# Designed miniproteins, single chains, continued (4): the designs that were tried, part 43

Each design is a single chain, and the fold is of that chain. pLDDT is the mean over its residues in the fold that is shown.

## One batch from the design tools (miniprotein)

Design m13470
Fold by ESMFold2-Fast:
Structure m13470 (fold): chain A 89 residues (1-89)
Amino acid sequence: ATVQDLADAIADELGIEKVSYQEVKNLDEKELEEVKEKAKENDSKAISTLILIGLEQQYKERTENKKLDEELVDIVEESAGKIAKEKKK
C-alpha cells in the first residue's frame, strides 16, 4: 500500500503510466532486465515499474536488510529526471 502510493504519486508528478504491484511482483531476473532496457529507451511503463520495484527494495532494505539494485536506481534517476525536466521546463 505505502510503496504503491509513493510510486503512483511519482508517476503522477512525471506524467507517466502507473503500474500496479500485482503486475510487477512476479517479475523474474530476466523479465526485470528487459524492463531495465525498455526504461533506458524512455518507456513510461517500464520507468514506472522500476520506480515501484526500487521503492519496494528501499523499504525491504530498511526492514529486512536486502540489497538495493543500484543499476535499477541509476536508470530510474536518469530517465525520471529527464522526463521531469522536459515537463517542467
Scores: mean pLDDT 73

Design m13471
Fold by ESMFold2-Fast:
Structure m13471 (fold): chain A 79 residues (1-79)
Amino acid sequence: MKLSEEQKKILIEAVESLDVPEEVKKKLIEAIRNEDVATFLVGAVEVARSLKDEKQLQEFLEILKKEAPKVADVVEKSL
């Protein structure tokens, strides 16, 4: 997976704004920075499952659909 620096910034800022455990955020942010697709998929699923606020979940999924659509597809199917 190839992400532009702008896409990485958008995804990282989105993750940092979420009400999920710091351990989960750190793992996902590191995967985004390193373009580690497998870890990004696992981390995105963990973040989505950890979100209790439906509004935050929908906003996260919308950002994933725009910036990382392949990851969004896997996350939605895992919910």
Scores: mean pLDDT 80

Design m13472
Fold by ESMFold2-Fast:
Structure m13472 (fold): chain A 83 residues (1-83)
Amino acid sequence: SEQRRTLERLLREYGILRDTFEYMLKNPSISLEEAKRRAAERLRDEGLDVSVDELSDWDAQTLLDYYSEGERTLRRLLDELDA
């Protein structure tokens, strides 16, 4: 279904972003700009067109928390579609 496809795409996007900011927080030598560059590269490799430039107003911990919570919510929504 179109809803499933949209949720699966969002789940991949959020997973890449969450993983990138988690890695950044575990490796303090990595800047927010470097983390955004790595996220953009992975998103492009997956055929996803997502801008990360507008995320500059949030710190890395807030970004990690946001995408982690979003990923959990998206997984729950996908499970509900399978019921």
Scores: mean pLDDT 77

Design m13473
Fold by ESMFold2-Fast:
Structure m13473 (fold): chain A 65 residues (1-65)
Amino acid sequence: STRDRVGALLGRLAQKHPQVVEELQQAARAINAGDWEGAKKYLDEAEEKEPQAKPEIERIKELLD
């Protein structure tokens, strides 16, 4: 499912970028709750803190649309 795929991608991204793990965990919780706007907000915060993760986060956002 899209949730399973997104969850796996967020987990891998958190492993590569531990400094944004809290934002990625909040995004995962929002996704599991069906809160897409909240998920996108936390993903935006992760992009701001870790620009190197931006391309992968943008792909995750595309999967949520």
Scores: mean pLDDT 84

Design m13474
Fold by ESMFold2-Fast:
Structure m13474 (fold): chain A 101 residues (1-101)
Amino acid sequence: MAAKQAAIKASAEQMIELLRKIEKKAKELSKVSPEIAKATLEAIRRGLELARQTLASLDDIDKAQALLRQAAQATSAAGVLLAGGEAEEMIKRRQEEREAR
């Protein structure tokens, strides 16, 4: 039982670390793609809350696992949104650089 609690805790802590890194990039993206940045920050907030609830529920393994799965979904959604926004901005900047010649 203690080993499962430790594994869930480690996974939730890793998600929080990843979400903090995504949040920093999303805040920078807000200068160029405010709509995508807003959606990404909303997904990050949901992921952080679910990861926090996972850590608070370690005494109930089944509940903690269910919350961890939801946190993983929110974290994945935030990552996909950020990657899409960054890709669109890179394409736009390359097009603007080409047109500036």
Scores: mean pLDDT 79

Design m13475
Fold by ESMFold2-Fast:
Structure m13475 (fold): chain A 65 residues (1-65)
Amino acid sequence: MEKLEKAKKKVEERMKSLGLEVEFEEKDGVIIIHVPATTYEQKFAALAEAVEMELETGRKVELVF
C-alpha cells in the first residue's frame, strides 16, 4: 500500500539520521521494526516513529531492539 511504503521510508530516513539501519518484517498483520538501538535517545526516537507509523497506516507496529 502507498501509505505503508511512505511510512516505512520515513522511519528508515529518521533512523538512518541517528546512525541506525532498520529492518521491517510483517507477521499476522503486524509490522515489526528491528532497530539496533542501544541508547535511551535512540530507543525513544524509534518508539516515537513506531507510534506515528501506527497512526499513519492504521496497523499495529512492534519494536524489536
Scores: mean pLDDT 80

Design m13476
Fold by ESMFold2-Fast:
Structure m13476 (fold): chain A 100 residues (1-100)
Amino acid sequence: SLEELANEIYKIVKEAIEKVVELVRDHPLAQELADLLYETGLKIREAVLKGDKEKALSIIDNFRKKVEELAKQLPPELREKVLSIIDETYKKIKEIVEKA
């Protein structure tokens, strides 16, 4: 159901936030990255619940671009780790949205 898919997206986003915050906790961007993940997760969840697949995919694509831009401010090692988590998160959410 759309509610089950929306709840799965919420869980994936929450796990991604926890991983990213732990990695960058001492960095000034930690809160901004966490807020961006949380806001994006809520927007995707709302779009999925409304059955708006195109909007959900647009939101996730824009999110990825914003994270890539913010990650440029991170040291290279942290950047690679953050982008790896985001890529896995993006892939999981996209697969869920495409099944909706």
Scores: mean pLDDT 82

Design m13477
Fold by ESMFold2-Fast:
Structure m13477 (fold): chain A 71 residues (1-71)
Amino acid sequence: SEEYEKLLEELEILIKTYEDLTEDQKLADELLSLPLKEQLEKLIEISEKLGYDSMVEAAKKLLERLKELEE
């Protein structure tokens, strides 16, 4: 669906933002190898540890939207 494609686009932007901020390409690559829900959950966990509150909030909203689309 168009909403699912938008969610994937927004997630890709968040992962790129994470990569740019941390220069941690290995972790970005590891995230992309995971199922979509696990990508979001791990991005939230890592962003919380790093204090990237805006990224935590954005990723949590995407995870909620993903759950609504899959349920």
Scores: mean pLDDT 78

Design m13478
Fold by ESMFold2-Fast:
Structure m13478 (fold): chain A 106 residues (1-106)
Amino acid sequence: MIEKIREILDALESLPHAHLVSNPWSGEQYPDLLKLVDDPVSLSLIREAVEAGGIKTLEELRELIERMYEAVKKAVPEGSPEYLAVEELYEEAERLIREAERELAS
């Protein structure tokens, strides 16, 4: 299981625009984003949680990715590069998680 979760995260981090949303809370482009969310979740924090053993299922991974997606979409302007990047990332994450669930069900 953890190896499949790592493969999914590696694939998401390798997307062309993943760097725009991997750590949007760092303050590089939107320094006030942390003021707009109570619990900022990013790809880097999700990776840290996986490596620390805090995420053990595809359902837990999906929940954190959905939380990140909703937070970024709420905090950044619609049509911004970050907004489009998080939509691309979420669509790819859903595809990869669904594929992994099918492989595990077989």
Scores: mean pLDDT 75

Design m13479
Fold by ESMFold2-Fast:
Structure m13479 (fold): chain A 62 residues (1-62)
Amino acid sequence: AAAEARALAAQLTAALVAVQAGDASAVPRLLELRERLAPLHSPPPTAETDAALRAAVAEAVA
């Protein structure tokens, strides 16, 4: 549902912000939320959002 998709998007954003701030414990949560959000949203993520997510994950797990 749209409301559920919005809630997941908000959680994904919060997790991304945490990872960007250096909280590596948020990485598994971020990946799970992104995977759950994908089937609820048909538009692809923006190139900037996708690049930021990949960079944040790579930095957090390094």
Scores: mean pLDDT 66

Design m13480
Fold by ESMFold2-Fast:
Parts: structure tokens; sequence; C-alpha cells
Structure m13480 (fold): chain A 72 residues (1-72)
């Protein structure tokens, strides 16, 4: 199933980014990844948003708003 592959890619990205995140950021990133997988976003798009959550929370919010608008 494609959703399982995308979830595995998201989990790998989270594992790679975890050392760069606080516990709160990591919790938010996990919830965000689960939402984006459910909405059918590409692994590349999910990784970009997760990377932004680790480095620039304001940019991550903008990317999330754009993604949610596109999902409508």
Amino acid sequence: DEKRRIQEEADKALEELAPRMSDKQLSTARRTAALLVELGFSPERIRQILEALATDPEKAAELLYQALLEAQ
C-alpha cells in the first residue's frame, strides 16, 4: 500500500530530524506527518514541512497553510 510506504518515509525523516528538535517540536512533527500522510501528500513535501518544523516554525506554519489549501 502506498500510504504505508509514505508513512515509512515520514518516520525515517522524523528519526533523522529528532536530534535537531525539542520534545515539543518532535510531538508536533509526528502529528503533522500523520496528517499529511492521511491527506496523501508526497514524501518530498512531507519531508520539507518536517525540516521546516525543526529549523523555522513560522515557515512550517506557512507551508502547512499552503498544503491544506491545496488539499481542498
Scores: mean pLDDT 79

Design m13481
Fold by ESMFold2-Fast:
Structure m13481 (fold): chain A 93 residues (1-93)
Amino acid sequence: MRKESVDKAVELAKSEDPFVAVEALTMLTIYAVITKKYADKLSPEEAKEDIEVLKHGLEKLRPLTTDPDPEVAQAARDAVSAFEEAIKALEKK
């Protein structure tokens, strides 16, 4: 995934509509879970690029974990956790 795609998804996660925000956060979580699942299939160079994209997204997602909407805050915590786990899996390569 490109940093631009992550930035667009994070922008949707900041939506005033909590349904849109939760959907965007869920899509980011799915992306991180898939990245972790296929981490061993990536070259070291591809893994390094994906780590940079994931770290970029993680920094933007952290503020959402304290969102006043409890469903948005929980979805953001799930996305942060998934991103951290994906980064750890890629760093083992």
Scores: mean pLDDT 84

Design m13482
Fold by ESMFold2-Fast:
Structure m13482 (fold): chain A 66 residues (1-66)
Amino acid sequence: MSREELDTEVTLALATMLYALAKKSPDKEVQIELLRKALDLLRSAPETPEVQAMIEEIEKQLKELE
């Protein structure tokens, strides 16, 4: 596994955890903060189809909350 591949896997795992926490949070402000944090992490990662799909999902959730 290259550094770039490992970095992508770690970023996807962290973003997935933040997304799951956001969806289970009862507080709208906390949900938005966690989703934005996940989005920032994904945007710093290499642009792969999996990263792009997760970005789209998070952006959709943010629009729902705004």
Scores: mean pLDDT 78

Design m13483
Fold by ESMFold2-Fast:
Structure m13483 (fold): chain A 80 residues (1-80)
Amino acid sequence: MMTREQTRQAMQDLIDSARQLDLDEDTVRHSVRTILRAAGLDDDTAREHAEKVARLINEGRYEEARKLVDEVLERLERER
């Protein structure tokens, strides 16, 4: 599984790519879901959070997207 820092870096790379390449919301959602699954989330939970994160990225709300991912990762770490 990816570490929290690796997940943050992957998310930042995705946000940078989405902004620079004008990635569609479906592509961003799929990438976020893949990143969250690699971080240790189950597929259903990763899907639900990916929908919210992709929407924030599509709206240009990058800081809120990062914060939401951090909150998800903090909950996962506490469950351990």
Scores: mean pLDDT 80

Design m13484
Fold by ESMFold2-Fast:
Structure m13484 (fold): chain A 56 residues (1-56)
Amino acid sequence: HMEEIVVDLPRTLSPEARAALAEGADRAVEYFQNGDLDKAIEALREGVERARAAAA
């Protein structure tokens, strides 16, 4: 069960995880606006990565 819970819970339950993701998303939006899709994806990944680490 730990594998199932850990995969989903970090994003939906942990406030730290959500904060990290929100910050990444914010950066991504700005890159999207400038047409830098790759940078936007990177920003999202960074946020998700930090969210994952914060929740683990």
Scores: mean pLDDT 69

Design m13485
Fold by ESMFold2-Fast:
Formats: sequence, structure tokens, C-alpha cells
Structure m13485 (fold): chain A 81 residues (1-81)
Amino acid sequence: SLEEKFQEFKEEAERALKEIPNLTVDEAVRRLRELQSKAFELKAEAIKNADPETAERIKQEVDRLLEELGKAVEEHIAKQK
């Protein structure tokens, strides 16, 4: 279901946030790009198949997680200076 896919995405994003500090910069950037791709697919699915309120909720939460991931990658890159 869409809710199961959303829960899986949240779990994967939380795992990535914990892993990023221990990855190389290239690995962290690849991980972010993979999650961005999955996020786009999840949001597209929500827009097509969910009611408007559910689609908006999923979009907002997914976008927030992507912002956290982006910040974590940027902070990790900065630590190499």
C-alpha cells in the first residue's frame, strides 16, 4: 500500500541519517540521490492514487526528510575541510 511504501521510505531515510557520517562523501551523495529518486516516485504515486489530504501529508513529510538528509550530507562534506 501507499502507507507501507511511505513507512519504508521513512525507515530508510532514518537509517541513512545515521549512516551518512560514516560514509565517504561520494557514497553520501549517491545515497542522497537514491533517496531523492525514491521520494519522487512515492510523491508521484500519492498524487495519482491518494486523496488530496493524504497526498499533501505524504509530500510534506517526504520533503522534510529530504531537507534533513540534504543538510546531513552538506555537514558531512564541510567536515572534510
Scores: mean pLDDT 87

Design m13486
Fold by ESMFold2-Fast:
Formats: sequence, structure tokens, C-alpha cells
Structure m13486 (fold): chain A 70 residues (1-70)
Amino acid sequence: SEIDDVKELLDEMINKLKEFMKISTPEEAKKIYEDAINFLKEVKKKMTPEQQKLIDEAINEIKELYEKYS
């Protein structure tokens, strides 16, 4: 389903962001974080309510990753 496809893409994105943040400088981690959040906020505008919930959950996970590695 489209919801399952979105979830898979978000999970892949979060895993890659975690990998990059772990090896990044604080400045690089901030840039990665800001770019990812801005991208997801723009994508959210074009999504269904169910997909928007998945994006909001992904945004929260990315915020937690940034707090952990910043």
C-alpha cells in the first residue's frame, strides 16, 4: 500500500540519518537535521492524514536522534 511504501522510505531515511549523525561534527549534524526536517515538512503538505501521521512520527524520531548525537 502507499502507506506501507511511505513507512519503508521513512524508516530507510531515519536509518541513514542515524548513521550520518553518529560520524558527523556538531555543525554537520545540525545541517543534516535541519535539511531533513525541512524536507519532511514540505512533503507532509502533499500527503494524506494517515501519511502525515507517519511523517510527524519520523520528525519526532529525527529530533530524538539529533538530541542524542548533538
Scores: mean pLDDT 83

Design m13487
Fold by ESMFold2-Fast:
Structure m13487 (fold): chain A 55 residues (1-55)
Amino acid sequence: GTAKLRELAQKIFDEIKKEKPELKIPEIDPNDSADEILDKLQEVSAEYNAILAKE
């Protein structure tokens, strides 16, 4: 369900922020839809991959 997706996305964001504290991570609102959470995950993934592609 959406609650489980939100929990997993938050854990992913926390780990990425720990590894790359300079990366801008959007906040997940408890009222975010599944689509909004997925959009935020894609944004963070794109930025993380851009950093990895540089080195």
Scores: mean pLDDT 78

Design m13488
Fold by ESMFold2-Fast:
Order: C-alpha cells, then structure tokens, then sequence
Structure m13488 (fold): chain A 90 residues (1-90)
C-alpha cells in the first residue's frame, strides 16, 4: 500500500516541518508545502508524470518562500533553480 505509506510519511514530515518553522510564523506555508508534496507523490504513484512535475515545482516554490523568510534567500534561489532544471530535463 504505497499510497498509504506515502501519506503517513508526508504527514510525519509535514508535522516536523511545522514545528521547525513555528518560531518564524510559517506554519501555513509548511502545511501548503506538505499538501503539494503529497499531491506530487499521489500523481507519481498514479503514473501521471506531468502532474507530479507540476506539484513538485509548486512545492519547491513554497519551500523557497519558507527559506527566504527564514533568512536563507541564496539557498532558496539555488534550490528552486535546481528543481526547475531537473523538472525541465526529466
């Protein structure tokens, strides 16, 4: 049951991320990130590569916003460029 395992993993990771970003007031962005990661995982498991790529890019953009608001703008910009390149080449 790959889907149920993916859902549990994403829920656990999202909960940890929310706690990590709580001092920055970024809990809503962390939840949105987790929701997009889960959508990407579901699309990938269903064999929908185009939807998986779309959700992965959206998740990367939210993650970049989280990192930027945490003062890690250079890391955010480099990470987002890398994800965009990998999605375009895949």
Amino acid sequence: DELAEAEKLVEELTKKLIEMVKPYGLEEEAREFGELVLKAAKALLAGDLEKAKEYALKAAEIWAEILKKMGKEEVAERGLELVRKQVEEA
Scores: mean pLDDT 82

Design m13489
Fold by ESMFold2-Fast:
Structure m13489 (fold): chain A 86 residues (1-86)
Amino acid sequence: KKIEIEKAEVEVLKDGKVQVTVTLKHKLDETYVVSVINNGKIVATKSAKPEDKRVQITSDKPASEFKKIEAVVSALKYESSTFELK
């Protein structure tokens, strides 16, 4: 009933864009949304299909603006989960 995040990773791409990869412990049986939050503001969102355990999101904002990044996974039948990226 709760979404379980195994890990989330942040990578700065060659273009200076920020990529966040979220990996779930278990596949969900419904479409879910992954949101990237920087300092309390949503900077990117992506919908994922059922059965996907790994989602990659790229933000158009430059890496220099990213501090205190969080990933939030939300789905209709599940309690949302938040992962703080160190």
Scores: mean pLDDT 78

Design m13490
Fold by ESMFold2-Fast:
Structure m13490 (fold): chain A 88 residues (1-88)
Amino acid sequence: MKVTLTVKSVATGEELTLTLDGSTTIGELRKKINEHENIHYDDSQKWRIKDVKTGKEVIVDSSTTIGELLEKLNLKEKEIELEVSVGS
């Protein structure tokens, strides 16, 4: 399953749009964001992810897949806007 994500980092205000497979992990997504924004998240940090349209938030770790994230947010759409922050 392919999903297009527009991800906004709350800390930096930067936005990144990428198309990912549902099997891609949050750890892999963090690596892509780190490369784009020149920031570093380690595997011990949990991410707070908010769906911009519904206001739903979930806390995920690096092992969570994009497919699992979408299930937690109750999203079935292929184009999704997310806000990401570090926190528990």
Scores: mean pLDDT 75

Design m13491
Fold by ESMFold2-Fast:
Structure m13491 (fold): chain A 61 residues (1-61)
Amino acid sequence: SLDDQLQRLEDVLRDPSATEEQMAAAVDQYVQLLQTADPAQRAQMLERGVEMARVIGERLA
């Protein structure tokens, strides 16, 4: 499901052992999902995207 895919991407971003390349790949996958999303899926993804951005910010701090 979309929820499962988004959770998997978030798990990569939260993994302290994930490389910058793995994080970049997760972001790229998120963008690809956004490009094919319907309006309802896009709304859900943007809500999750705010949380993902927060996680990325904390990892780079």
Scores: mean pLDDT 81

Design m13492
Fold by ESMFold2-Fast:
Parts: C-alpha cells; structure tokens; sequence
Structure m13492 (fold): chain A 79 residues (1-79)
C-alpha cells in the first residue's frame, strides 16, 4: 500500500532539512522513500507491506514536521 505525506514548511531550507531527516527515519525503519521538493513543499511517498510500518513512519514524519514548525501536514493513500 502506497502513502504520500505532503508537508508545507515555512521556508525552502526547512523543507530541505525535513527531507533529509525523513530519509534518515525511513532508513531506520527499512523503508524506501521517494522525496520531491517543490519550493516550501515536500512530498514523501513510500510503499508499505504492513500497517505497523506505515503507522511508525507516519507518526515519526508528522512529529518531525511539527517539531520543525511545518505550516501543514497531509497524509493520504495514493493506490
């Protein structure tokens, strides 16, 4: 199952840093993540074989975005 997390940061630099941190969290969970940056927006997309791995990734990613002062976070299924 494929999910996309869209984050709108206050600056492009915060979005870039968030992308690096999300890659680190994905690596820690053994998840392959695709990250696209569009100015202050970040899109993180990953496929998950289990709900538990998805939940762990989503919780960590949303928490990190909020900690770095993101303006909005949206999570959706795309398959």
Amino acid sequence: MTYEIEVTAKTREIAERLGEEIRAEAAALGVDVEIELEGEKLFARADFDSVSTYAAFAIRTVGLALELGAESVRVRRVD
Scores: mean pLDDT 82

Design m13493
Fold by ESMFold2-Fast:
Structure m13493 (fold): chain A 68 residues (1-68)
Amino acid sequence: SAETRAEAERLLAELEERARAETDPGVRKFLQWVIDELRRAVEAGTVTRADLAAVRALVDEVLAQSRA
C-alpha cells in the first residue's frame, strides 16, 4: 500500500543516516545489505508491515550487540 511504501522509504532514510554515522565497517556493511534488500523489496512492491517491523527489530538487535 502507499502507507507501507511511505513507511519503508522513511526506514530507508533512517538506515542510510545510521550507515553514514557508523564507524564499524562490519556494521556498515550489514546496514548497507539491509538497505539494498529493503530497496529491492520496495521496488518489487512486495514489502509488508510485518517485513518493516522485522527489519527494525533485526537492526536494533545487531546495533545493540555491536555497542555492548
Scores: mean pLDDT 83

Design m13494
Fold by ESMFold2-Fast:
Structure m13494 (fold): chain A 84 residues (1-84)
Amino acid sequence: MEELDKKLEETEKELKKLLEKGLISEEEYEAMLRALREMVDVARNSTPEEQKAMAQKLGKELMEFLAPSYKEIEERYKEYLEKL
């Protein structure tokens, strides 16, 4: 439970930072956030075994959702970090 909460918080913060930097759209941010919260809510009502499986699946589904934009976001983020 705590691991899922921590992962959700980290992901929310990361997505919020990307939104503030203009690397993702507000629609992308809201869609990703809703998907993550829904997955976590399902996992919280599951057995410990199902929670572990869901945590792993959460990572995969987030990557699949980001896949079309991931390369663009990654390139923009690298450029942003180089300016720091």
Scores: mean pLDDT 66

Design m13495
Fold by ESMFold2-Fast:
Structure m13495 (fold): chain A 77 residues (1-77)
Amino acid sequence: SKKLEIEIKLGVLQIGLAVLELTDERIESIEVSATEEEIKVVVTLKDTGEEIKMTFSSETPVSEILKEIEEEIEKAK
């Protein structure tokens, strides 16, 4: 089931994002929402309150999503 695949992927992604929130002092919060087609991530930066909004295909591997999030946070310097 595509729904079950997305639920499992979201669970793994949530663990990776929780580690990022706990270890990166630039991050105030990370919000994730998913459909069968898309994964949307909003990172709020602590110092500026800036929101970095990213949208990924539901087919995108968790490793690639986490990499792209880290790269966008680095660009916000």
Scores: mean pLDDT 82

Design m13496
Fold by ESMFold2-Fast:
Structure m13496 (fold): chain A 114 residues (1-114)
Amino acid sequence: SEARAEEYKRLLKELIEATNKLIELGGDPKLVAKLLFAAIGLLGLLARLGSDEEVKELSKELREAKEKANKFLEDADNKEVGEAREEVLEAMEDEEELIRLAKELIEEAKKLIE
């Protein structure tokens, strides 16, 4: 639905913003990885619901966040990053579980950013 697409766009924007802010703060690499992979999954869902100008701009912002995150995660434990990716990939098998995880990750990040 349109309301679902609007909510997912809002969540994607919050995931991207949280990813960028945690990188700037030198935050937890595992959380940065989870936020990034959740954002990638949510962009995939939005693309299936319909791509508009806003989704295209969010795709560009996510690409920039991914480049920053990849540089930040170069010094991280590859096993921890892999584990974080697997956790998000499991959630991506169920739309409601991915959205639930995204909301939880955003709330966790907000506590660290404030």
Scores: mean pLDDT 85

Design m13497
Fold by ESMFold2-Fast:
Parts: sequence; structure tokens; C-alpha cells
Structure m13497 (fold): chain A 92 residues (1-92)
Amino acid sequence: ISDLPGAPSLEEVKEAAKGTVRDAAKAIREGNVSQAASLTVATALHLAIAGYPEAAREVIRLSDEAVQGKITPEEFEKRALEIIDEAYEKAK
């Protein structure tokens, strides 16, 4: 279901957000901090579009912790995907 005629569906935005989370986790594993930051921002924007700016902030925080080595990239990916699923289920 689209909010506006010609706008991407929430399902399309959710799939894009999950893709950017997986790519961000991969970038963190590879030490590509700039790519990880860009992909994390893209994920946060998808969550904000769904009306969940708090979830967007949590994803940014988890990415920062993973980049700093405080959590693993796998922990970041798992938790961020859960946040996206929860946010988009409520945004339906």
C-alpha cells in the first residue's frame, strides 16, 4: 500500500532498508567506515519515512557501537533488522 500515488510501497522501502543494513554490516566487517556510515544513514532515513525516528536513532547508535568494536557486525545486523521489522509492521 502506497501513501501517495506513485510513491514506493512500504514493503519496497522495508526491503531497501534491510538491504542497506546487510550492506552496512558487511562494510563494517571490511573496515570501510565511510560506506558503513552512508548505508546506516540510508537505513535511518527509511525508518524516519515510516514514522519511527526513535528506531532510526537506535540503528545509528548500534552502527556507531559496531564501528567502535563495542558490538560485532553480526550483532548490529541482527538487532537493526529486528528494529526495521518492528517499525514497518506498525507503519502498515
Scores: mean pLDDT 77

Design m13498
Fold by ESMFold2-Fast:
Structure m13498 (fold): chain A 80 residues (1-80)
Amino acid sequence: MEEKKKELLELLSQFDLPEEKKEKLAETLARLMTDEQYEAFKKAVENLLKAGLTSPEFLALAIKEAAGEEVYKIVLPLLK
């Protein structure tokens, strides 16, 4: 769990979000995502970073696609 949060923080470090929101987002996603959803999210984020797409809106779409609408709604306040 702790290691998964640290990996998420490293992935999120390149996005245009305040550090406090990145930390809360990483913790929340580590708790709510299944291992399958986490792998899908990780691939989506790696593709966004390769394309230079670092805005919160692209991150929000990656979360929705990988983890579904319910998780997306929970974390949406951290992406604004």
Scores: mean pLDDT 81

Design m13499
Fold by ESMFold2-Fast:
Structure m13499 (fold): chain A 58 residues (1-58)
Amino acid sequence: MLREEAQKLLGEALRHYSIGSEHLSKGTPEDLRLAEEHFAKGKELLAKADALRAKLDS
């Protein structure tokens, strides 16, 4: 369960980084704002995934 949750959060984080990169490549002020929001969300999800991995019974 915990491992599956960590993998799901990691996948979601990578999705946000992908979308952020697309916005960053467009380079408009609105796209740069959206890129920053997606990168911030990805970073948040990575932190949650790391916390869950730290709790995994290894």
Scores: mean pLDDT 80

Design m13500
Fold by ESMFold2-Fast:
Structure m13500 (fold): chain A 89 residues (1-89)
Amino acid sequence: SMPSASEEGSMSPEQQELRLQSEMELLHVATLLSVAEQNNSPVIPELRELLDKVVEETNKVLTSTDLEEIKKHVEEAREHARKAEELFK
């Protein structure tokens, strides 16, 4: 299908960067959970909860078209990822 007429000429670098950042936070927490499961870590349940929260925020980033809303959800995803990193260490 042909969803739009001129997506190549209408890119927003800031919006693309923010979406990439959210996806990277999701990948980071998923990686931490994978390592925790390989090591049978006692923090697995808390990491699963934090991963779920990062997934929720990333979904909001991907479904939003408002730059301010995207920024808000990226920051929330980062906060959950930071907590996961702190918990894993």
Scores: mean pLDDT 79

Design m13501
Fold by ESMFold2-Fast:
Structure m13501 (fold): chain A 62 residues (1-62)
Amino acid sequence: TDVELGERAAAGYAALLAQPGFTPAQADALAVSQGLDPELLRRALEGDREALERIGRRVREA
């Protein structure tokens, strides 16, 4: 589902933020290069269902 795709994308973003030597700005730049909005990814990490669905739809339709 779009929610599940959004959860996987958000988990990947969280893993980048946890990566040693990565800054939040670098993680955001990578997300943008993949067509993902960093603000939506942060909202998705906070459990925002609408953000999860929007990210998942973008991933599915890319």
Scores: mean pLDDT 80

Design m13502
Fold by ESMFold2-Fast:
Structure m13502 (fold): chain A 70 residues (1-70)
Amino acid sequence: GSLAAWVQETAQAQGLTFEPAAVQYLVETSQKRLPNEEQRKQWLAIVIDQLKEQKKGDTVTLEDVKALLA
């Protein structure tokens, strides 16, 4: 979906590569937790920034995302 594309583009702008499974999990989690796209994008941007600090330009996996959101 458009939100998944936005996550991937935002990650690429930050120098991160996301596994497709990681992107889908983030999008689905944002949809469960947040009622509208503006709030989902705001939350996703914060999560991407946190993943950037932890991964330092490495590939972000589904396991990385699940560990962060635990």
Scores: mean pLDDT 82

Design m13503
Fold by ESMFold2-Fast:
Structure m13503 (fold): chain A 110 residues (1-110)
Amino acid sequence: NVEEIRRLAEETLAIYEELLELAKELNDEELARRIEELKAVLERILATTDPKELIKLGDEALRLAGEVKGLMYNLMEEVKDKETQKKLEELLKELEELMEKIQELLEKLS
């Protein structure tokens, strides 16, 4: 369902905006850059009217989300502040749940 994928993309974009602000605050330039790339793909998902493009963009978003997840794990190991570690863990959990739902919908659309 294209409309449901768009709704999940909007929810995912909002969480990545929070993560981007945190990455900038922590001076993690690599994580910030990768999030900006992923945000651009999510914005393209919201703009597309072609279901085939939606599937391709969804696959790219899932790939980039995996890369962001890896960078988040690296950042969590480096961060000594317990509150910041908990915030990163919360954001990671929310993103994993949303991306899993997007993946399931893309598989049904394919």
Scores: mean pLDDT 83

Design m13504
Fold by ESMFold2-Fast:
Structure m13504 (fold): chain A 77 residues (1-77)
Amino acid sequence: SKRERAEEIIEEALEEARKFVEENKDKLSKDELFDKIEEEIIPETRERLSEVLDEEETENYTLALRGEIGKLIDEIY
């Protein structure tokens, strides 16, 4: 289903973000980690979501992803 594919895309984005944070947590601040993810991972994930979801759903999933990335950084850092 479209929802299952969207969840898969989000899980892949979170895994990529986790790897980035783990590799860079000793080099970058929390804000710098989030900024780099916002520049690279978020735009790519938004584009992938837009292929399977409508505009409102894409925005909602992208906003939720930003929140989950913030939590992820707090947990790892």
Scores: mean pLDDT 85

